# Ledger of designs, part 18: designed miniproteins, single chains, continued (3)

Each design is a single chain, and the fold is of that chain. pLDDT is the mean over its residues in the fold that is shown.

## One batch from the design tools (miniprotein)

Design m8596
Fold by ESMFold2-Fast:
Formats: sequence, structure tokens, C-alpha cells
Structure m8596 (fold): chain A 58 residues (1-58)
Amino acid sequence: SAEIKAEIKKLMKELGYTDAQIEQRIAKYVKNNEDAEKMLKQLKTVLEGIKALKERLG
């Protein structure tokens, strides 16, 4: 869905990807809504790990 794709783009920008790189990744890995949801879940997991490290390190 458009909403899931928008969230993926937002999270990938937070990880330092450019708009062009984000579009290439979505085109390569997202064939359907299940792929989109899986990618979104993986991106959230990575960002939560970064937050946990920041909390631990200050």
C-alpha cells in the first residue's frame, strides 16, 4: 500500500539512503504487500537497535 511504502521511505532516509537508492531497493525487494510489510518490520528492528545503543551509550 501507499502508506506502507511511505513509511519504508521515511525509515530508509533515517538510515542514510538517498531517494534514488530507496526507489531502487523498493523496486528490487518489494513485489507485493507482504514484501513491503516484511521490509518495514526489518527496518523498524534495525532502528530500535540503534535507539537501544544510544540509550546504553548516552
Scores: mean pLDDT 80

Design m8597
Fold by ESMFold2-Fast:
Structure m8597 (fold): chain A 68 residues (1-68)
Amino acid sequence: SLAEIEAKKKKALEEMQEKINKLIQEVRDYVKRNSDAPQEEIEKLAEEKEREMAEIREETEKRIAELE
């Protein structure tokens, strides 16, 4: 049913957000452990994790499209 497809889409979005939150937390944990790290290194790590988040979003959008 359409309601079941909608529920699966919502779960996929929730899984995506959980993975993204984990990547954000990894950056925060790195900053906390490496308080003396140069700002440029922290920004580079954040940019790398943002790229991973973009890939996760793209994969999730593809999965949602396949549910239709």
Scores: mean pLDDT 83

Design m8598
Fold by ESMFold2-Fast:
Structure m8598 (fold): chain A 100 residues (1-100)
Amino acid sequence: MTEELESELVLPSSASLESIESAVRTLLDTIAQEAKRRGAKSVEVELEVEVPEELKEPIEKRLQELADEIEKRYPWMKIKIRVRETKSPNIIFRFRVKMT
């Protein structure tokens, strides 16, 4: 059975790169554990992040490194990251998850 899930995480613009990485890591680990419980054979995660201009490059690099780490830990997971600039006072993470 194919299941599609969506979730959102919002952090203040004052959040540190470490806290941002920690929040995303926790969510990706939660997705991996849920997939295991459901007996999923593959998981595709699309992560869209909206950040202030000055944070775009460092966040994109940090999250891509995290995605590579998670994919090595869970070879049945594929993670696609897109980082966008925003004028919002908050950092917004949108996750779309497809389990097969």
Scores: mean pLDDT 79

Design m8599
Fold by ESMFold2-Fast:
Structure m8599 (fold): chain A 90 residues (1-90)
Amino acid sequence: DQQEQQERKETAEFWLAQAKHFLAKVEAGEIDREEGLRQAIDSVMLAANLLGDREAQSLAEQAYEYLRQGDYDKAEQLLQQAIQRVEQKL
């Protein structure tokens, strides 16, 4: 069980790193903003799910809803909050 918990944390760290990677590419203009934000939100959601963090999950879900509405600035703000929350749990 301690090994399984460690593996979940390591996998969550991987998905957090992916979320940060895609967000950085969006901020640098190196990827389509909608696609980059979608990939980052999906990645942080996977990390939040692995950690059982319902607040981080809620923030990522809200980011996704703003992304669907075309409000990329609000989606990015909520994504950053979800990333920060997941990072604080690791």
Scores: mean pLDDT 89

Design m8600
Fold by ESMFold2-Fast:
Structure m8600 (fold): chain A 74 residues (1-74)
Amino acid sequence: SPALLAELQALEAEARARHAEMLAQGASRAELMAMVVETLERAIELLRRYDAPQAVIDQLEARLEQAREQLKAL
């Protein structure tokens, strides 16, 4: 879907800008990982709203679980 692609591109641009700002402000590894978790949750929500293939959603859910485990270990 062109609409889904546009929203994913906007989310990626927002995440890159936020990451750069957080680094400039001296954000911790935990704060940066929390942003990764938030971005993955938002990407999964977009995929669900646009009825993306379940296999794609499952791959991002697996990445989200790994990111959450990494955040807990920090």
Scores: mean pLDDT 88

Design m8601
Fold by ESMFold2-Fast:
Formats: sequence, structure tokens, C-alpha cells
Structure m8601 (fold): chain A 66 residues (1-66)
Amino acid sequence: AKEVLEKTKKLVQEAADKLGLDEKSRQEAIKAGVEATNEALKAGLSEEAAIRVGLIKGAEKGVELK
């Protein structure tokens, strides 16, 4: 579980950096992504699917914060 959340965090952080987000916005995007990955895992999705859901939700939040 921890490894899956860490992978989501790294991917969302990369996306936030590419979007040029400040530290505050980066943290909000990471939080949204990690929460989405946790919910996907609770729903019974695979680790790969949960990470992808987290990345999508984190990126969506990042774009909103632009």
C-alpha cells in the first residue's frame, strides 16, 4: 500500500512541476492524487489502475490551481 501511494505522489509531483505550480498548489495536487488512489484501492482496483486514477485526479486539481 505505501509503495503504491509513493508512486502516485511521485507521478503527481512530476505533473505539477511540468505545469509550473508553486509549492502550495503542488501539495494540493499531490493530496488530491493520493486520496483518489486510496479510494480506488478501497474500491478493489488494481495497484496500476489506482495509480492512474490518482495521477488523473492530481493532474485535474493542478490544472484547476493554475
Scores: mean pLDDT 81

Design m8602
Fold by ESMFold2-Fast:
Structure m8602 (fold): chain A 62 residues (1-62)
Amino acid sequence: SWMDYVIEQVRKASDEYSFDKFGLISKIFSELFQENRARGEVSKETIEKNYKEAVKKTDELL
């Protein structure tokens, strides 16, 4: 399910990043995900795109 995919991405991020970086990625990803959900745009591809954007935005902030 899309939920299992989200859980897997969060787990991977937790393993790959420091606590502070993970926290920022998680926050930005959550905001992008909620925005897409409100528009009915919930798919694996959209979730993957949101995760990549969250990582990119976090790198721009740090």
Scores: mean pLDDT 68

Design m8603
Fold by ESMFold2-Fast:
Structure m8603 (fold): chain A 80 residues (1-80)
Amino acid sequence: MTPAERLVEAVLKGDLDAALEALSQFGEVTPEARRHLERAIEAVKKGDFATAASHVYRAVLLAGGSEEEARKAADLILKK
């Protein structure tokens, strides 16, 4: 599985520790990137996959991932 796929699975499961672990594969997990993952998990719990996708996209970029990796992760959330 790619880091983007692992990150999305963790977010969809509400597993913050697993999501942080996956996000670390892109680079440095900043406090801002962590806050975006927390907000993505909360959005998934509410069924707001568009908001969750936006937060996952921003978290990947803030950690040092590419725009392509960020878009791939966001698209995987949106297909739910």
Scores: mean pLDDT 87

Design m8604
Fold by ESMFold2-Fast:
Structure m8604 (fold): chain A 95 residues (1-95)
Amino acid sequence: SLSEEELEKLKRVEERIKEAIENNDYYIEKEDIEFVLELLRKHGLNELAELLEEEIKKLGSFVEALLKIREAVKNKSSEKAIKAAEEVRAVSAAQ
């Protein structure tokens, strides 16, 4: 389970990502990016964390990486993205 502090910080990061997408201003602070990646790894979401890091490195943008992964899951265009999404669903269902 997420701690109360982790959940509160995650909600703030999620709100900032949503605003970045809505305003077409894709800047997210490095500390927020590092927090999300560490949180994913801490909770066993290693496939998603690895994929997200790879896409951030390629695109130079956290929000663009998230959108690309979301599109790859929706279109079933990447086995890595599908595997990451299945891992997220399994962890969520175990709560």
Scores: mean pLDDT 77

Design m8605
Fold by ESMFold2-Fast:
Structure m8605 (fold): chain A 63 residues (1-63)
Amino acid sequence: GLGEALLRKYLGLTEEQIAVARELLREHPEWSVEELAERLSERTGLSRKTARGAVEALRALGE
């Protein structure tokens, strides 16, 4: 999807890191962006700033 393409091109995420981000968004719709970013950072090794950007982009696109 568009979000996945943007995350790969502009934030440099791998397909595995994007899959983890999408999993977290689907399983935890009640979590804040900060909580999702922290968990994504812990699971993938992304910086918290990059993880936050990824979560914000996917949520804004409804992905």
Scores: mean pLDDT 82

Design m8606
Fold by ESMFold2-Fast:
Structure m8606 (fold): chain A 66 residues (1-66)
Amino acid sequence: SMAAERGGEAAYEGAKAGEQGAGARKAPLLSDIGVGGGAAATYGAKEGGKEEAIRGAQQSRDNGSK
């Protein structure tokens, strides 16, 4: 179903960005220049975004499976 596909696409884009190392490379760099708090905040924001996307994907999958 389209709803399930959209949820999967959001998760896929997140994984793709991770594979490119964009987020991972930025976090270590911020820590290296003494911005430890900034790195932690950035990581938290990413985790929050991922959980929101996962929740949406799960709900869409449930609706699509019905």
Scores: mean pLDDT 50

Design m8607
Fold by ESMFold2-Fast:
Structure m8607 (fold): chain A 67 residues (1-67)
Amino acid sequence: MSLVQLLRLAGFGERAEEIAKALEKVGDDYEKAKKLLMEEFGLDEERANLAIALYKAHKTGEEVDVP
């Protein structure tokens, strides 16, 4: 249920921890997050969007946890 675990399950593997830290630092600035993921981590647009979507789901999941 951690962001790192979600990223690992989505295939980010070895980079999951670094990507999670980067997303948490950028936070709400999804445009900056996408640029950072593509430029620093070499992710394509589809993978960058997936990482951001998982970050959003993790953030929302803390408020609407499954019973």
Scores: mean pLDDT 74

Design m8608
Fold by ESMFold2-Fast:
Structure m8608 (fold): chain A 85 residues (1-85)
Amino acid sequence: MSVPARGDHVSDEEDLERFREEMYEVALAELEKLVEAIKKGEEIEKEVIEKALKLAEELLKEGYKPEKVKEYIEILEKKLKELEE
């Protein structure tokens, strides 16, 4: 067969739910990396934390792993307050 399932761009509707979950998983992984960097005491710009908070709020609205997202929001908000003091 000359058309592999991977790369079927015209069937986005059928794959949309799975693609959306994969995108949320990637977003959550990026939040996790940032949270780990904060825990390790790495220098992080205020704007990066603010963008991460917006991303986390979007994941909460979508209901993707809300308990983990809430934990990340708490850590990010605490770090943002520390940077402003």
Scores: mean pLDDT 74

Design m8609
Fold by ESMFold2-Fast:
Structure m8609 (fold): chain A 93 residues (1-93)
Amino acid sequence: DNVKKAEELVKKAEEALKKGDYKEAIKLAIEAIDYAVAAISDGDVKNALKVAAKALAILYKAYKKMGKEEVAESLAKQAKEAAEKAGEKLEID
């Protein structure tokens, strides 16, 4: 349930990002991370890390579009590390 809620929020955040609504994309991505953290408590660590990596990638893209390069670079690193721990490869510009 928590993983599914996080994935739904990631999808909504991606839609907001595509529309140029960076504030909404950031809000939804942070909410997705909160559900991913709850999913770790449920024992679904790998899927929680996968969805957290996707949410962090959205935060990276939103902050990069807003000209916050230092914040964006930190978020890109965190997203890649979360994906790697989940056994996934994440490509970010």
Scores: mean pLDDT 81

Design m8610
Fold by ESMFold2-Fast:
Structure m8610 (fold): chain A 61 residues (1-61)
Amino acid sequence: SDAELAAIMREHRERLERRVAEVKARAAAEGWSEEELRERILDVHGEEGRAAAARYAAAKA
């Protein structure tokens, strides 16, 4: 249980860090505004948070 939760949280952190880095790289390459970058980072946080919650729910079933 605790080991499974720890694995899910580690995967969540790794995925989030990777996706945020990709978004920042794309923003720099394509000249995104600070507002556009901020909005996309918030979207990524929300998407990955929901995915982690779904993985946790599946692990509990």
Scores: mean pLDDT 85

Design m8611
Fold by ESMFold2-Fast:
Structure m8611 (fold): chain A 81 residues (1-81)
Amino acid sequence: ELAAARADAALILASIPAIVAAVRALGDVAEARRAARVVTAALAARAASYASPEARAILDAARARVAAALEAEIAALEAAA
């Protein structure tokens, strides 16, 4: 389970630039915020699928990094509006 959680986290972290680029391409703060909520909810559901608290913590750490990157991008979009 921990090995699977680490592999999931690594894939999520490697996907941050693509996720940020997709949100940026929306060009609208409301759409970007909606997309960020969908992504964050999907990652939370994936973390919850692990029975181990340690595995969930690994996924939650990766989710926090995705959330921080999306928050920064949305703030940049909001400033540009």
Scores: mean pLDDT 82

Design m8612
Fold by ESMFold2-Fast:
Structure m8612 (fold): chain A 55 residues (1-55)
Amino acid sequence: SAEEMARIEALNLEVRADVEAYRAAHPDWTREQLVAYALAKTREGLAAIDAELAA
């Protein structure tokens, strides 16, 4: 749906900003650690969107 797509787009922007902040806070961390963080944040956000749309 259009609403679901809009929420996913918003989540992508939030995850991007969060990963950039995390990278700045952890300059010694690997690409793999940043990717793992991004994936975890994305999964959490998608679960929240699903729960909200189901309510």
Scores: mean pLDDT 81

Design m8613
Fold by ESMFold2-Fast:
Structure m8613 (fold): chain A 86 residues (1-86)
Amino acid sequence: IIDVVRKALELAKKGLEYLDQGKVDEAIRLFKEASDLARQAGVTEAAELFEKAIQALENGDVETARKYAEEAIKVLEEVLKNLESL
């Protein structure tokens, strides 16, 4: 679980970097992978936030997508901290 959450975080952060570069298709691919990994780890809230980010990007709303992706990252970071503290 910890390794899956860490991988989801790495992919999501790379997705945001691609988004900063205007590489929307690359960002969508990475957010899809991060969403799948978040769901595998049982972090449904993060998976749903990434799905909302992807939908926003498909509609051309980069700012809304960034906000959802950042919220998903925060959820995953909180889950990781809780898993490491137990």
Scores: mean pLDDT 83

Design m8614
Fold by ESMFold2-Fast:
Structure m8614 (fold): chain A 110 residues (1-110)
Amino acid sequence: SDEEIAERADYAIELIEEQTKKLLSLIEDEELKELVKEAGNELIDFLRQAKEKKVSKEALEEILKVIHEFLSKVREILEDESLTNEEKKEKIKKELEETKKKLKEILEKA
């Protein structure tokens, strides 16, 4: 139902806010912190759009999967001691661009 989809989207927003906070605790570089914070805010915006459009349960599941995969990749990049802060920024920017493209396609089909 529309109500169940809305509740699930709201719960997912809370989880993303918490996961973003945890990722920020791993970062000392101010530019990396800003990038990760902005990425989290953009993902939350996609979930708000999904809620407003009343996407199907299947579309919401796909959105959540894409977001989860992105956050997992960001954590792996941040924890990779072989990478410089500049290399981490470039990798996260690339992953964010690809993630935003996927999320936009899901929303356009929904």
Scores: mean pLDDT 88

Design m8615
Fold by ESMFold2-Fast:
Structure m8615 (fold): chain A 80 residues (1-80)
Amino acid sequence: SEEEIIDYAVEKLEEILANLDKMSKEELKEELEKLIKELEEKGAPEFVLNSLRWLIENLDKMSKEELKKKLEDFINLLKS
């Protein structure tokens, strides 16, 4: 179901957020790309996929603090 796919995305994003301070931007990009592929295979909504793609595209332009805030905001949106 869509709800199960969203719950999976939230779980994986919360894991990424918890480890963000220990991750390089390259490692973060790899984890996000892996998550996008898994979510595409599950049939996740386009807004979820597009939000994650946007994050990857803008990752090098953002500080770790900005990335943390964007991930927190996205997780909160998905939980709504």
Scores: mean pLDDT 86

Design m8616
Fold by ESMFold2-Fast:
Structure m8616 (fold): chain A 87 residues (1-87)
Amino acid sequence: SRLEELLRRLEELAKKIEEGKMTKEDWEELVKLLEELLGLTTNPRLAEALQDLIDLFKKLIEGKKLSKEEQKTLAQLLRTIVRALRG
């Protein structure tokens, strides 16, 4: 399933965020994955959450630095989205 492939890659990127190991290419990939998920969902609540994260991560690509607390929070948010899409 394309959905399961996207969700698996999101979990890998969430772990990289938590570990502070995200490259610019990883952030760009994350935005593309979230944009693809946005195109696949008909759930308006989930669509809003995905759009908010896309906007946030685009700012991070532009050079915003994340604190350790922000890294943990973003990783948890991505894992929550994965659970919502699998349920």
Scores: mean pLDDT 82

Design m8617
Fold by ESMFold2-Fast:
Structure m8617 (fold): chain A 69 residues (1-69)
Amino acid sequence: MYEINPAVAAAILYIAIGNLSLKRGDFEGAIEDYEKALELLQKEAPDDTETIAIVRENLERARKALEEA
């Protein structure tokens, strides 16, 4: 049985909310949620490089979209 880390679960939730914000054009909200997700992942699951890379890519997309707004 795999033990679920609550901080990693919270990071996944922040990613989901950030993705929704990005889709709705709330780029500032998306940036905030993705940054919180990255903080949690880097602290609690630094070896999950694939998930971290995906979040970083989405964060950069949100930042670029905000600069164009």
Scores: mean pLDDT 80

Design m8618
Fold by ESMFold2-Fast:
Structure m8618 (fold): chain A 120 residues (1-120)
Amino acid sequence: SPLREDLEEIRRELDRLLEYAREVNAPQELIDAIEELLRTVDRLLAGEISFEEALRRAAEIAERLIKLFEDDPLAKEILESVKKKLEEAYESKDEEKGVEALRELARALGTIVELLAKKK
């Protein structure tokens, strides 16, 4: 299905991002967040959790990272924007919006890793 193909693409992007985050020695909390999102996508693909549960877990990841990056205005703004989209997808119960919100979180994590790598 198109949604399954999108989730498999997000999984591949997260796997590559995890490798890159480790190579650039990203903060452990950020690496842990990428690993947790990857596990969430894997469980969703396996049918072990619902879209609603995946979106709840993704929003919890975003919330923890907002607290971690409280002193970084750009990272915080990116994460707060994604958290709102995850919450909107959860309330709508629209699986297509759910997949797009998960993709946006994966991209936000990638952007934050790149921003931190450039500061070294």
Scores: mean pLDDT 88

Design m8619
Fold by ESMFold2-Fast:
Structure m8619 (fold): chain A 76 residues (1-76)
Amino acid sequence: SAAADAARARAQAFYDEARKNVEKGLKESPEKAIEIVEKAMALAYSETAYRDEGLAAVKELMDFVKKKIEEIEKEK
């Protein structure tokens, strides 16, 4: 359906931007790295409407965020 296609496209764009934002934020503001990662993860979980339409994008973003959290935690 057109609505489902639009939701999928919106989800993909959202997660692409979120991933780029997290990556850039980590480089620009290391002090805010954990906060940026946590915000991206919270948005991914709260966007239940996007999960069914953009499952692959959600999984990729979550894997990326999890890996970055683990890297940050290991530096503590």
Scores: mean pLDDT 65

Design m8620
Fold by ESMFold2-Fast:
Formats: structure tokens, C-alpha cells, sequence
Structure m8620 (fold): chain A 89 residues (1-89)
């Protein structure tokens, strides 16, 4: 189960980076205050930094619940895309 979640997170991160290759990318990884989820998110953020260090700004946040963590991650991705669109306009 844990390996399945980790593989899914890594795949989603790779696809997000590929989709947003037009310019600077801001990736937000958020995790609940559970230490296990925090470690998983940290490792995912580090993997992204290694793949595209010059084109990616990675932000890591710890939130009290998994639901809030998912919301923060999605909002961060949308914000980065909006900034890219404004720069291209």
C-alpha cells in the first residue's frame, strides 16, 4: 500500500513537470503532520529538484490534515501555471 502511494505520487509529479515545461514551474508538496507522510513528500520533492533543478521551485508544507495538504498542493500548482500565463501574455 505505501509503495503504491509513493509510486503514484512520483508518477503524478513527473507528469506535472512534463505538462508545465513551458517555463518556470512551482511545485508544492504538502503533507499532513503525520511523520510518515512528511517523509514521503520530502523524498518526492527532492526527486523533482534533481530532475529539473534550474526550472523548478519546490515548496514543502506540513499541514494538520491530509485533506488540507492536498488542497494546498493543488492550489500551488494552479498559482504557478497562472504566473506562467501572465508572463506569456
Amino acid sequence: MDADIEAMAEKAAKEALEAQKKGPVKVVFAASSDPYEVKLAEKTAEAIKKMVPGNTTVEFRVLPTREEALKAQEEGAKEAFALLQEALA
Scores: mean pLDDT 60

Design m8621
Fold by ESMFold2-Fast:
Structure m8621 (fold): chain A 114 residues (1-114)
Amino acid sequence: TTNTAEKEAEVETIGAEEKTVEVTLTLNANTGDVVTVKVEATAHGSAATVKMETSAGETGEATLEKDGEVGYIELKSTVTTKEENSPYTVTVKVTITAKGETKVTLKVTATVTS
């Protein structure tokens, strides 16, 4: 059975700066399941670099070169330690490094495939 969680976030910069946002996704997963975390990032303004880190230790990066560009980061991890019948929680840390004023919209999705 596929189990999916989704959250949206937004980061605004007023100049060349670094900003971080964290989203926590809770879903049902068992030891041995694969959790896929995907970030869709859209820039509205200046160029920006998007870095993603998960509480499972996975990292990824995308570069948004221009206004309206969409970048994707997809990270997979295997659930190695979890107490049965407890929810599985993954925290996704997204760091935006902007070259100037921009707004980055984020769609964060976590999916478990059994």
Scores: mean pLDDT 82

Design m8622
Fold by ESMFold2-Fast:
Structure m8622 (fold): chain A 74 residues (1-74)
Amino acid sequence: HMEEELERYIEEVAERAKQAAETSGVMTPEAGYYLAKAAVYSRLGDEEKAKEWFQKAKEVDPSLVYGGKYAPPP
């Protein structure tokens, strides 16, 4: 099942990002998790899902806006 394997991969990437954020303190763990998902969906061309996850990241860390350190997906 193609989507099932893709979702598992995305979840693994997001969990690693969450753990890295928690360990480094560079951003909240939730923001890292959401940003990783947004980045993966952006690379897959799924702009709508990428924007959805980026909005969740901004709700947790409002500094993630246009002109901030992390750019939103196109």
Scores: mean pLDDT 71

Design m8623
Fold by ESMFold2-Fast:
Structure m8623 (fold): chain A 68 residues (1-68)
Amino acid sequence: MKPPPEIDEATRQALRDRLVAELGPAIADAVMASIDAEGWPWSEETVDRLAKVVRNGLATRAELAAAA
């Protein structure tokens, strides 16, 4: 059998707390659900990359709204 993802409960909790602090609970929960649904490896790198994509998307939308 393939081993389960290498994530302990403390690591998952720390990553969630960081996402909540940066993006808020609703977006943090959506990011975590996306990682679980896609089966991506739970790691600081994966979380940082997704957080940056979401943050950049929000920034781009704000710039487009300001330009309109």
Scores: mean pLDDT 67

Design m8624
Fold by ESMFold2-Fast:
Structure m8624 (fold): chain A 61 residues (1-61)
Amino acid sequence: MSPEEKAQKLNDLLDKDLESLSKEERKKIAKTQTGKDVEFDSVEEYIDIVNAAEEERLASM
């Protein structure tokens, strides 16, 4: 799979199976997507973190 497809599937997995993921796995996913060591316990929180990181990157360009 391409890196883009992997990222999309990872996000899909998070949306579907968030409750089945351990705290460490969630932190790893967040770091992979945003480059930041953050934690989350809901899909909404994860989406907000990812969106904030992307907006920050766009604003920095």
Scores: mean pLDDT 68

Design m8625
Fold by ESMFold2-Fast:
Structure m8625 (fold): chain A 82 residues (1-82)
Amino acid sequence: MSKEESFREFIEKMVEEYKKNPSDSKLSSIGAMVKRAVEEGALSGEKALEIAKEVIEKADLSEEDKKRLLETVEKAVREAEE
């Protein structure tokens, strides 16, 4: 499986779990994993953000939850690239 496919499946699973039990703790966990993937060079920050946007936009979530998830990923990518 490609690193991009593995990351997509990870984000899909995290979005599914967040939908069932939204929490700041879950957002923190998602952010930490995204940051680690980018820092370790598993994929670029640009590619991680692209995949996350596609998954989040297609998810059956409120616009507020989509925004929170996207902001979490964007922050994680910024912190990984600093």
Scores: mean pLDDT 80

Design m8626
Fold by ESMFold2-Fast:
Structure m8626 (fold): chain A 68 residues (1-68)
Amino acid sequence: SEVINKILKENGITGVSYEGTVPAAELAQVIRGTSDISEEKAREIAEQIKAELGLSDDDLVELKIDTD
């Protein structure tokens, strides 16, 4: 998603590639697992993504992350 890649880059997350489908509730965990960032920062980024895409925690998100 262009929106997700934009948000990650704006938060200084670069050099990450990930493709998969996850519940929106797991976005923070996925971001933290792919990046050397704090748990608090991962949650902040996940909430920003959820807000921009209008997602509920039970919604499935198809992730196509490429921040190179």
Scores: mean pLDDT 79

Design m8627
Fold by ESMFold2-Fast:
Structure m8627 (fold): chain A 98 residues (1-98)
Amino acid sequence: MEIIRTREPFSSLQPGDVVFLRVESFNNELAQKLEAIERELGITIIPFREVENQPLGNPVSGMGVLEIPTGVSEEQLRALIAGIVRGLDARRVVILET
């Protein structure tokens, strides 16, 4: 499984990609927009936010937001991502940065 960081727009992504998208806030309108993008591009989007004193992630596929502790190292983030996508048959995982 390959993990890529990018600032490219959603239209640059490939069908079958699993995308971790950093969000500041999450609501029903954003959830619906992300679901529409998933359907259009054939991708899976996992929104995540950084929260103080949060333990490392609950696995979430599709709707919902994954909460991770602030200050997580690159190695810890990659290990968490690898755990979550295990079984999703993902060839490429993308961390989308703004």
Scores: mean pLDDT 68

Design m8628
Fold by ESMFold2-Fast:
Structure m8628 (fold): chain A 79 residues (1-79)
Amino acid sequence: MSRIEASVNSLSEDLSASSPEEQERMIKVVRDAIEASIGPDKEVEELFDKALEAARKGDIEEAVKYASEAVRRGMEKSS
């Protein structure tokens, strides 16, 4: 398992087990960590925005999908 795969899997499991309020908080924390690593990136920011919208609506699958994709793309940009 690569570092990217491990991070994405961990986030997906945590988000799936969390309340909508905790999902929003976790997505914001992860977004800030990625932004601190690679700088602001519009594509990654848009994916995190979609994840936050899904979390607020209680759509766990969409929140996990968009947050995971944002982390994967952000980590790829750091390589």
Scores: mean pLDDT 77

Design m8629
Fold by ESMFold2-Fast:
Structure m8629 (fold): chain A 98 residues (1-98)
Amino acid sequence: MEPSELGKEIERLGAEAALAVLAGDLERARELLKRLLELIKKAAEEGAGMGDVIAASRALALVRMALAVSRDPELREALEPLLEEAQKVVDEARKKVE
């Protein structure tokens, strides 16, 4: 399934957040992940399709992979709560579109 325009923006923000994590830029990574969370919540509220759920899952997976590579405890501490909140929204949306 193809993502919507919102799903494409979610994938783009996920990639940008992952790059910020790899660069060690805590402020940028946190800002991008907050924006990503807001878009994921908006997509869920607007009745996200499976394409958008997949896009959000990929975005979160990229950020988690970047955190695993960086091994920066400050980045992990700052971003993990946002990642957990975003994952919960994705999991709830997935149940509605199966």
Scores: mean pLDDT 83

Design m8630
Fold by ESMFold2-Fast:
Structure m8630 (fold): chain A 89 residues (1-89)
Amino acid sequence: MKVDTPDERLEGLEAALEGLPDAALHSPPEHYPDLARVLRTVVEEMLRLGVISEEEAQRLLDQIDAHVDDPERLARIAEELLRKLREHR
């Protein structure tokens, strides 16, 4: 596909994911559900863009839901998503 929109979306996701580990580690507990929601949205967009498989997306969504109260784990998930995004490009 020769349209810039998917590449611009991938760049936006990469920028968001670069900030997420720091945000997760410094967020109060009342914001953990919001961090999990952002991560879920990123996973769904990466699946839509073909960066990850449906099976991998489901695994990541399950991990986010299981660790919504664990900011260190959410930070590690964000780092894994960033790595996958960079490897796709």
Scores: mean pLDDT 75

